# Ledger of designs, part 103: designed miniproteins, single chains, continued (4)

Each design is a single chain, and the fold is of that chain. pLDDT is the mean over its residues in the fold that is shown.

## One batch from the design tools (miniprotein)

Design m15802
Fold by ESMFold2-Fast:
Structure m15802 (fold): chain A 70 residues (1-70)
Amino acid sequence: MKVPPDALETLEILKKEDPIAAQVLELRLENPDMSLSEIAEKLGVSVATVRKGLQLAQDKLVDISKQKLA
């Protein structure tokens, strides 16, 4: 319960490796129904960049969740 492996922790890790991916994850967490195009427009990047960042963040989140729930 102390310092759970949360999306917030994944966000901090992504900030070190890819600040754009971190920003994508943050927007996605605050607005889960926001489209990739909307995120791209807000960040001023291409949809391809958003897709790559979201894919990386999602894989990281899934790995953490699987380790805890498995």
Scores: mean pLDDT 71

Design m15803
Fold by ESMFold2-Fast:
Structure m15803 (fold): chain A 65 residues (1-65)
Amino acid sequence: STKEVAFAIQVVAIGIELGAPVKVEIKDGEVTVTLGDISEEDRKRAEELVREEAKRLGFERVEVK
């Protein structure tokens, strides 16, 4: 869906900005974002940005690993 594509683009952009390798999986309204090994501070920032974007687009089931 357009919503899933928009979310994936934004998460990839967040990963690039923070220098974090990211993997995004979306299935049946469930979102899983996997962050690579990065600093704890950058990980917290990435998680905040990812959750904010998910909320903006109406995803309620979000897992960040």
Scores: mean pLDDT 81

Design m15804
Fold by ESMFold2-Fast:
Structure m15804 (fold): chain A 80 residues (1-80)
Amino acid sequence: MMEELDKQAEQVKKNLEELRRLIEEGKISVREAARKAMDEMNKISKLLVEQDRLGLEPSPIIKEAYKLGAELLRKVRELL
């Protein structure tokens, strides 16, 4: 279970890193970027709820993914 949650967090982090790259290269609209960043943040929120349900503390990778997602949401809001 813990390893599965961490794998999902790693995938979210990779998705957010790819999204940041697309924003920097101008290959994605700001609206689409905001939508995708929100979707990834919803996935992280679900992972945090699952960790709490299992009595686990948030892992470093989940914290990193959350921080990256929050930073991207802030950036796309500034670009709107």
Scores: mean pLDDT 80

Design m15806
Fold by ESMFold2-Fast:
Structure m15806 (fold): chain A 74 residues (1-74)
Amino acid sequence: SLEERFEELRARLDELYERVKQNPTAEAIRLLLEAMELMAEAQELLRNKAPESEIRRKLDELERVLEELERVLA
């Protein structure tokens, strides 16, 4: 479900937050803040029961930013 996908991405964000704290760079901090903003937006869309297409698009955007952050931290 979209709610399950949201929780999986939230867990990934939490893990990446800890990694950024241990090795902070300007790029990693920028991506972390972008991911946090997208997470908040996705949460609001889920709470407001927005169309599934809008929620999916926001989660896709969040996942892309998390993947970029993981790449930067590797």
Scores: mean pLDDT 89

Design m15808
Fold by ESMFold2-Fast:
Structure m15808 (fold): chain A 63 residues (1-63)
Amino acid sequence: SAARELTPEEVRVLELRRQGYSQAEIGRILGISPATVSRLVRRAIAKLSAADEAEAIALVFGD
């Protein structure tokens, strides 16, 4: 699973994005800044060598 390459925080942020939450909403849910959410998403995409967030989500969750 591509999730093995990610930290638990990076997986959790992608899971919430997959559910349709905005970066601001995820920041409120997790108690972190939207800038930190954005960094976690970008790091996950980079670690997976994905083209974008949608591909990263597909690689981690199989959809």
Scores: mean pLDDT 86

Design m15809
Fold by ESMFold2-Fast:
Structure m15809 (fold): chain A 79 residues (1-79)
Amino acid sequence: NAEKALEYAKRALEALENGDFQTAIDYLKKALEYAEKDPRVSKGTIEDIKNALKAAENGDAETAISYVKRAIKALEEEL
């Protein structure tokens, strides 16, 4: 459900801003799972979440934060 994807994306952003990559990765995986289940979520938003997850897995906080912020903005517009 898109509302849960948005909730987890916001939690992932908070974790990234605190330097907690492990927590951010867990929340991004959950955000992706819920986003993929909801047909209201665009393919572009799903790709932004996937790119954020890859960046977080690589320890690239700046790139991960950028993609998560884009995904959050898109999810808020889509809901």
Scores: mean pLDDT 85

Design m15810
Fold by ESMFold2-Fast:
Structure m15810 (fold): chain A 92 residues (1-92)
Amino acid sequence: GAFAVSILKLLIKMLKSAGASVSLTVDGTTATLTASGLTDVQIGMLALVEGVLKLNGYDVSLTVDGTTATLTVSGLTQEEATELKNFHESLS
């Protein structure tokens, strides 16, 4: 289902609304979200999203380096990946 896309859209919107710098790259069916200027609370939100996606069977990883975090989600459909990219571009 579109669960990963819905959660990632919400995450992107929340992080951007909180003033974080957010970029998204899509390579085939893999989406990589990089956010910088994060607070500890925002890093905690990313860790929660990673946990929720993993618990729901998605292939997901989170890497944190200081105030920068990279969340990678693999196994999206082509349509889901395109939808996520278009959503991120609509917020720019």
Scores: mean pLDDT 82

Design m15811
Fold by ESMFold2-Fast:
Structure m15811 (fold): chain A 63 residues (1-63)
Amino acid sequence: AELQELAREVNAQDLPLEELMKAIGEILRRVGHEINEWLLKEGKLSDRVKAEYERDLASEAAR
């Protein structure tokens, strides 16, 4: 039921699949970044995950 409603909304927006996939990817990336930032601030990230997150931030800054 929920999946069918999502599919109908996606179709109703008349967006090309390529643009939809890019928009979804960008939203997921931003949500993931905010969650990781919050977890890092709370000190709840493991050392391994923290190192990977800091590496991703360094890679983004080098752009």
Scores: mean pLDDT 64

Design m15812
Fold by ESMFold2-Fast:
Structure m15812 (fold): chain A 81 residues (1-81)
Amino acid sequence: AAELLEAARALAEVLGAPEVYEAVAEAVRALEAGDLEAAREALGRAVRAIAAALEADPAALAAALPHAARVDAVWQALVAA
């Protein structure tokens, strides 16, 4: 959980989109409650927020990619475990 939130915080800061962090934090809360459906829905909102931020500022893509990859990798590890 802490690793995912740290990665999401860094990504949200790079994108200037606090909605990314808020959505990932919601997904973590859903995971802690055992609600995988709510967690996936919240993560879907994070992905849409990332897409919207990159559409507004495509130059942010290179800086955002490593943080987005880390969020995805940590999420996949948590769901697969």
Scores: mean pLDDT 77

Design m15813
Fold by ESMFold2-Fast:
Structure m15813 (fold): chain A 104 residues (1-104)
Amino acid sequence: MGLELGERGKEYGEMGYRLGQAGDGREGGRYAIIGGSYASQGGELAIKTGDKEAGEAAKRGGEYARRGGVEAARVGTGEELPYGVAGALSGIGGEFLGELAIKK
């Protein structure tokens, strides 16, 4: 279960990053929300199974990825470059945290 959630978090994080880099903050933000959600769920499972430090880091980072993704998805325009960048960064965070959840 934790492995599957981490893998999904990584996949959606990567997609969010690519779309954010392409200037599609709305789609990048949506994928960052999904990736962050999976990373947060993987983090909660890691905490319950005894890897509290890595789990808390994954949960917190997943929450930040979700918040950044919500903001990027909300405005989602090429004219709002800061939100496109936020979507890309959220995607990177989701990928990294998904990878951490897979590792442990």
Scores: mean pLDDT 64

Design m15814
Fold by ESMFold2-Fast:
Structure m15814 (fold): chain A 94 residues (1-94)
Amino acid sequence: MSYAEAAEEFLRRALELMARNSVPPEAVETLRRRLEEVIAWLRANPDASLEEVERRLLAVLMAVADVLEALGVDPSPLMRELAAIAGRVLREME
């Protein structure tokens, strides 16, 4: 699996999780848009290191957390679950 394919799988699993937890549409759209940008970057940069991928995924999670906080929602539960999904997807590349 390429990092781009892993990021696409992360997006799929993250959207399913967010749908099940009735997450605000603003946070869902932020995750989708930011991850699509990361996927496009990974397709253009196939030699990206794991550290660069992890840093870019962390930036996506931070952007989603910022949107939730702005809406008065505690981001902590969703951020823990999204980080766990990201970690699982990255491990499945081994």
Scores: mean pLDDT 85

Design m15815
Fold by ESMFold2-Fast:
Structure m15815 (fold): chain A 55 residues (1-55)
Amino acid sequence: SMEDVEAFVQALRDGGASREQIIAALERELAEAEADPSTPQEVIDALRARLAELG
């Protein structure tokens, strides 16, 4: 969900991750989500939306 994606981003920021590191982490999460046919479309859409806002 969008809330889960925001929580993930916030956890990375709290850990001292840069914008570039956050983008790389989200790209990895999206690739893994897209590789799993059981992933809900809502999760894929939320990851794509957040990446678009950041990049």
Scores: mean pLDDT 83

Design m15816
Fold by ESMFold2-Fast:
Structure m15816 (fold): chain A 67 residues (1-67)
Amino acid sequence: SDPVKAANLEVAGRILLAAGDYEGAIKSFEEAIKLHPSPTSYRYLAEAYEKLGDVEKAEEWRKKAEE
């Protein structure tokens, strides 16, 4: 199901984020959001963009997480 696939992608993204693969983490979180949007996925995506120095994207996703 989409929620289960999204959860697996979110776990993969978190592993990549912890490993310092911020571009890989972004891709995993973006796919998770496409399948099942969640505030948690938005927060992780914002963190990954912040780690890359993309302040505009980080702020965009943080706003979505707070809504």
Scores: mean pLDDT 85

Design m15817
Fold by ESMFold2-Fast:
Structure m15817 (fold): chain A 91 residues (1-91)
Amino acid sequence: LETARRALELLRKAIKLILQGKFEEARKLLEEARRLAETITDPRVRRLLLRAIRSLEEAIRLFKEGKIAEAIGHILRAIGDLLDAERLLEA
């Protein structure tokens, strides 16, 4: 539970950094969040967090390519996955 909450905190911070254009700082947080997510035993929470991480990695790539609308779409998908994971942890 604590590991999943820490991963959620890192991913929320990564989203703020991505929106600020701080892609390298965000990438470091995504790396730490991935390491934590891979240790999560609940397969539903793990899947949601890993999917959110992939969406945010793709958002960074798309922003660097100037594809702003597509990048925002991936951020919104990641936010949805984080909200779903948070609900599972609070149930």
Scores: mean pLDDT 88

Design m15818
Fold by ESMFold2-Fast:
Structure m15818 (fold): chain A 70 residues (1-70)
Amino acid sequence: SADEYLKKGLEYLKQGKFDEAVEWFEKAIELDPNHPGALSLLPFLMFYYKEKGDIKKAGYWLELYIKHFG
């Protein structure tokens, strides 16, 4: 479930494993695009990809953020 994927991502985040955390957060959003817990992580996903220089991925998460909160 999206909840299980979100929980898995949060456990990696607590361990400082940001790449793994992001992978599970993305899976949670893919499984349930309206999940409030997963959607609350969109700012983190935008920042993560911006810091890595992946402007296309950062833009993708920004557009999803605007769709739900703009």
Scores: mean pLDDT 84

Design m15819
Fold by ESMFold2-Fast:
Structure m15819 (fold): chain A 85 residues (1-85)
Amino acid sequence: SAEEAAKAAFLAAAEAYAAEIQRYRDILIVLGDEEGVKKLREIEARLDALARDVRTNPHTEEEIKALLKEAEALLKEAKEIVKEG
């Protein structure tokens, strides 16, 4: 279904975003930016919560698209944090 396709696309994107944020966290660990690492861990937890919601609860295609925009915003926040470290 379109809803199942949207769910699969969201989960694939969330996995890719989680990997990219982990790479940013590893960079900040090497640089000794403890506050940046803490902020990135909070973003990772928020992204994980979105992915868990999508896996566990029924959603419409429109709702999944909104959650995907939320996940994209989390990745953008993570990019801003690593640029400031």
Scores: mean pLDDT 89

Design m15820
Fold by ESMFold2-Fast:
Structure m15820 (fold): chain A 68 residues (1-68)
Amino acid sequence: MVELSEEQKELIRKELKEKPFSEIDIEELRKKLEELDPSRTFSDEEVIEMVQEVLAEEELEKRKKLLE
């Protein structure tokens, strides 16, 4: 599994909020992640794994947030 920073998670969350997963360009998202953290390079497979991790984490967090 890929280790995600909070900044990377926020970027992925923002993309998912603006577009459905099926419309996310993995290559474009990878480029944005690399711009956010220029010390890192990512493969398309790593970016897909990152999105899946964020989706799982955010589903749990969103449900709890609704019960403010």
Scores: mean pLDDT 71

Design m15821
Fold by ESMFold2-Fast:
Structure m15821 (fold): chain A 88 residues (1-88)
Amino acid sequence: SPVEEAVAEIDRLIAETREQLAKTDDEDKKKEILNAAIERLMEIVKKYNDEFLKTKVTIELGELAREVIGLEGLSWANVKIAELLKKE
């Protein structure tokens, strides 16, 4: 299924992003890594336009931001979550 393939791609991107974030203590580099991950995840969501994938990306981004940049990351993730969940 194209959606199942997209889920695997999302999981891979999140795992790679976590590994990259774990290798740096530089806040600017962490932000660059997170912004790159968002861009790639948004491309997947736009390509498939699937509500399950939007929900999955929303949860994964929220968890990722919480784990690595704490409360400031949650505020940032919530803005991106709102953008991803915006309906036509």
Scores: mean pLDDT 73

Design m15822
Fold by ESMFold2-Fast:
Structure m15822 (fold): chain A 88 residues (1-88)
Amino acid sequence: MTKEEIVEHIKDMVRFAESLVRRGTRESLRRALAVVRAALDLMKLHGIRDPEVLEKLRRALEEILERAKELGDEELEREARKLLEEVR
């Protein structure tokens, strides 16, 4: 897989995570968190540092965190905060 193909795959993962966040259920938010984690891991593995992708992932995590607070899901809130620290 080329670097360009990996970047496109990560962008697809970002779009999927954004759609899951928009659904706003506990299940969709947990799935969105897993997709964001996988995208960050893939970026680290391939040395990809796309500022636009990182900003979208940060925004998705911030939305997951806010929705987790509204739902009272302390575990989801904790995991979202932990991933936000990695998107520095």
Scores: mean pLDDT 85

Design m15823
Fold by ESMFold2-Fast:
Structure m15823 (fold): chain A 73 residues (1-73)
Amino acid sequence: MSLEEYKEKIKKVIEEYMEKSRQAKTFDELMAIREEAEKKIDKIVEEYMKATGLPREEVDKIVDEIIREIRKK
């Protein structure tokens, strides 16, 4: 998995989460959406760590950068 591929996958999950969370009508729906997004992110993080050998801390920094970029919208 390339860095660009990793960033794109994480960005898509976060964008989907934000869109779905805006449409959630109940707290239970919001929590289900959040849990699904967290599971998807964790899987992508694990795949990227295995592909690159980077420590979790470095991979998490990339996730934080992507979240920050999306929030600037």
Scores: mean pLDDT 78

Design m15824
Fold by ESMFold2-Fast:
Structure m15824 (fold): chain A 92 residues (1-92)
Amino acid sequence: GAEIEALAKELENSLKSKGYSASVSVSGNTVTVTITAPNPEKLIAVTLNMMGLKLEGYAISVSLSGNTLTVTVTASNDDELIAALKKLMSSL
């Protein structure tokens, strides 16, 4: 919904303000965050922050390919997805 897309854009802008290249996409009940770090130190920092994030009741996956981190969040409904996105933002 509009709230999820607004939160996704806020998350994207937050990552960009911290020096990352970032894109956030919403597809149904799934949000995909693609983060490209400018250097290995920033890649390690964001990876550790995302890996330290625990989401009970959500399906979350984290994968690395080169200097790009992909975080996928899937939820059963919009309220759970909104909660997951807010938690993801707080981990930055």
Scores: mean pLDDT 78

Design m15825
Fold by ESMFold2-Fast:
Structure m15825 (fold): chain A 84 residues (1-84)
Amino acid sequence: KLEEIKEKAISLASGLAESARKAAEALSKKDKEKAEEFKKLAEEAEEAKKRAEEDISKAEEELKKVEELYKKAKELVEEIEKEE
């Protein structure tokens, strides 16, 4: 149901935004390019959260978008680990 999907989208987006901001801060002195990528992800996650909050009919679409952003964040983390 849409309310449950909305809550899930908001929760995931919030968590992703927080994690991405943390990663950006940690990387800001070591890898400026990767830090910028994480800042972008945090911004996208915040936007998805806002859209899900504003329009419940978009909740399913925004949930899928947040899941895609989460996948991208995982790929960025893997790339950084490969560099270490």
Scores: mean pLDDT 78

Design m15826
Fold by ESMFold2-Fast:
Structure m15826 (fold): chain A 77 residues (1-77)
Amino acid sequence: ADEAYKKGVEALKRGDFETAVKYFEEAIKKDPNNARAYANLATAYVALGDLSKAAEYSQKARELDPNAVPEVPEALR
């Protein structure tokens, strides 16, 4: 399992969106076909207000796997 992806999900769940971005970027660097990492990156960028990057990563996630779903951050529940 990818340690970076797990740490990214943990950061997302606690609302640490900047840390989540760093870990998900590391995860896609190791596995550029990790559709869930792209979906979670899009969620983090929405929370950070970067809608352009959010749209880009959301589209990439759908192209790789249309069934990929992002983790819902605990701060946004």
Scores: mean pLDDT 78

Design m15827
Fold by ESMFold2-Fast:
Structure m15827 (fold): chain A 67 residues (1-67)
Amino acid sequence: MSPEEAARRLLEQGLRALEEGDVESARFHARQAARLGNEYARKAVEALERGDVETAREYLRRGLEEL
C-alpha cells in the first residue's frame, strides 16, 4: 500500500469515527496518518487535543481533498 493510500484510509477512518462520536478512535487514526507525514492529520490531532471536534473534522476532510 502506498503512503498516500494508507493516509487516505486512515483519514477516512478518522472521519467515520467522528461521525459516530468516537473521538478516541478518530484521534488514534489521525495520529497514525500524521506519523505518515500528513500535515492535516497532525492539525486534526491538535484540534482533538483541544476538544475542537469541528475543526478536527474540517482538517481530516481537507487532508482527503489534498490527496
Scores: mean pLDDT 84

Design m15828
Fold by ESMFold2-Fast:
Structure m15828 (fold): chain A 77 residues (1-77)
Amino acid sequence: DKLERAYKFLEKLLEEGLLSEEEFEELKKKIEEAFKNGKVEEAAREVALLVIRRTEGEEAAAALAAAAEAELARLAA
């Protein structure tokens, strides 16, 4: 189950101190909504950007977001 794997990943981030308890609850809710609405890729990107921001900094997160948007635009063409 992809949803269960996502929850375990968030729990691990919480245990490692990369998420606050408030951020954990917020992301868990966003993931549940994304799975209901078929926006799993968007939710996964948001979590990945948060982790990169915490480990590599804001500039690395912004660069990854820009690269992802460029790829999506290419696939839509």
Scores: mean pLDDT 68

Design m15829
Fold by ESMFold2-Fast:
Structure m15829 (fold): chain A 56 residues (1-56)
Amino acid sequence: MSNDERARELIEEAERAFREGRYEEARKLLGQAYSLGNSELGLEAYRLAQRVQEAM
């Protein structure tokens, strides 16, 4: 799996964790996705991380 494919997978896992109220897990997954993916995936991870932060 490429780094971009793994970053997408991590973002999807983070979205599920966020919907389930697992905010700390979502934040950890998004941090990993941000470090692995391209700029587009990094921006997507960053935007989701902001929503998680607002929900905490």
Scores: mean pLDDT 79

Design m15830
Fold by ESMFold2-Fast:
Structure m15830 (fold): chain A 96 residues (1-96)
Amino acid sequence: MKLSEDEFEAEIHLALARMALRVLELSEEFDEKTFELAVEKAEEAARYAEKAGNEKLKREALETLLRAARVGAEKGEGEAKEKAEEIAREAEERLA
């Protein structure tokens, strides 16, 4: 019961993270709030996937987090760019 709920929550948060990531990738301007949403939802997806014991879903969530962080590092400026670079480094380490 709990694992099924955690897996469903992981998939919902991952879908939201992927939607936010798509908006970031397609937009000419970097929207910091959309970036924060993509990061937050990808992190939540990874947490729920880990609770569910679903390593594949956790990896997909972390890969989405890394992609969002890389967009932030490419398109962001100042503090947002620095934060995105740090999130990318941490996501790469968690995927290793």
Scores: mean pLDDT 85

Design m15831
Fold by ESMFold2-Fast:
Structure m15831 (fold): chain A 89 residues (1-89)
Amino acid sequence: SAEEAEKLAREAIESAREAMRKAKQGDILGAIGHLIRAIGHLIDAERIDPTNKKAIKAAELAVKAGLLALQGKFEEAEKLLKEAEELLK
């Protein structure tokens, strides 16, 4: 359902935020683990409701933010996470 896809997108955002926290601490392996979870939530959201453009975009932004955080680009990552959160308001 649309609500299930939105829940998965929110879980992707939470996973990406945790990936960024771990990356800031220098825990790159922990950050990768949380990024993998964010990717899993994106895939699940697309499978559950491929027509929910907002949920899919929010989850995609979360995954991109996690990847940026692994590169040390924390300000860019934070901007994408805020954009993802705004889509789900």
Scores: mean pLDDT 90

Design m15832
Fold by ESMFold2-Fast:
Structure m15832 (fold): chain A 74 residues (1-74)
Amino acid sequence: MMMKATITLEIEPTAEARRKLAEVAMKAGAERVEYSDGRAVIELYVESKEEAEKIAKELKEEAGAKSVKVEIEE
């Protein structure tokens, strides 16, 4: 059963950071990606909380994000 995960990141508001984040999110099967004032919000479906946390780490590293928050909706 898939769970909806919302991943929120604080990123630099540059085209490069947004592009890199979007590439990782798209590969992970993200349903929605929103950018606002140095923040990115990514919504995707995952099979476990551990999977969401692994994706969040990859997104944080690729975008050079200052913080990451993961919320699971069941």
Scores: mean pLDDT 80

Design m15833
Fold by ESMFold2-Fast:
Structure m15833 (fold): chain A 72 residues (1-72)
Amino acid sequence: SEEELKELEEQLLKELEELKKIPLSELSEEEREKLIETIEGAIKQAEELKLEKAAKALKEFLEEFKKRLKEL
C-alpha cells in the first residue's frame, strides 16, 4: 500500500540518520564493507519502489562514506 511505502521511506531515513552518528574509526574493515553492501542494496530497493527521497539520501550517504574511506 502507499501508506506502507511512506512508512518504509520514513524508517529508512531514520535509520540513515542513526548510521551518520557512527564514527568510521569504530568500524572494522569487514564492517565497513558490509555497510557499503547493505546501503547499495537499500538504494536498489528504494529505486525499485520509487522512494525517491530515501534513494537520494542513501546515495548521498554512500558517496560521502566512500570519500571518507579514501581519506583514511
Scores: mean pLDDT 80

Design m15834
Fold by ESMFold2-Fast:
Structure m15834 (fold): chain A 64 residues (1-64)
Amino acid sequence: MEEARELLEEARRALEEGRLEEAAKLVVQSMKLLGHHVSEATLKALAESETAIRAALADLEKEL
């Protein structure tokens, strides 16, 4: 949980700095640590959309 939380904090920081690709990678790593299966479509959507990354962060924070 602590490791997943740190990744989410880094992802949020990267998102706020406009580093969408890095934010997407950090979100995916957090999802995997929390036991989620991450599809290729999810990876692509996150890397291409600030809104998608923000939504994923909100959902993952609810699981912590």
Scores: mean pLDDT 77

Design m15835
Fold by ESMFold2-Fast:
Structure m15835 (fold): chain A 66 residues (1-66)
Amino acid sequence: PEYRVVVTGSASTFAAAALLAMGQPGLEVTAEGPGEFRLVGSGDEAALQEGLEAVRSLPGVEVEEV
């Protein structure tokens, strides 16, 4: 599955979201532009959902399935 992440917070919020996503098993992170990155999910579905929930929990972060 593929997801678009948009960060409307500060640069520190973007860095936190990207680092958190990169640390999650089964998520591939690709920078798409200022305040935006793409997540591609692979592997275990439970790990993917935990990773997505962690990213979604950050203030100013929106995750959209594409």
Scores: mean pLDDT 76

Design m15836
Fold by ESMFold2-Fast:
Structure m15836 (fold): chain A 71 residues (1-71)
Amino acid sequence: MEKVREEADKLLEEFEKEAETLSVDQAWQRMREAVEKIRELAKKEGVSEQQMDELIREFVRRGAEVVAAKR
């Protein structure tokens, strides 16, 4: 769990920096790629389905706020 949360936070920081140079459409695509990476890591670490869904929802919400700030 802790490792998955750490990676999710790192991916969000990387996404925020990258989103500065990306178009809105490209930023949405990058967010989707990050979500898939989080899912894959959560499955490898044995995180419960419920905990994984909560992590992904939080990531998507925060990521969407970054994209919304562009437009």
Scores: mean pLDDT 77

Design m15837
Fold by ESMFold2-Fast:
Structure m15837 (fold): chain A 72 residues (1-72)
Amino acid sequence: SNEEILEAWLREHAAEIEEFFNLISQLPDAEKQRAMGELRAIVEDGLATGDAAAAEARFRELMARVKELLAK
């Protein structure tokens, strides 16, 4: 099921997800809300399409943007 696929993916990528939440905790509220909204959209689209590769690519792009914001 999609839930089992999501659970397996979350376990496999637990360290990256933890890093993401640690990074966004350092952002201003507006940027944090945007990042959270984008993560929700990625998860929702991934569950709807079953395209894990596309969801992972979008998550990597989101992580890169968050790191860029924190570097300023």
Scores: mean pLDDT 80

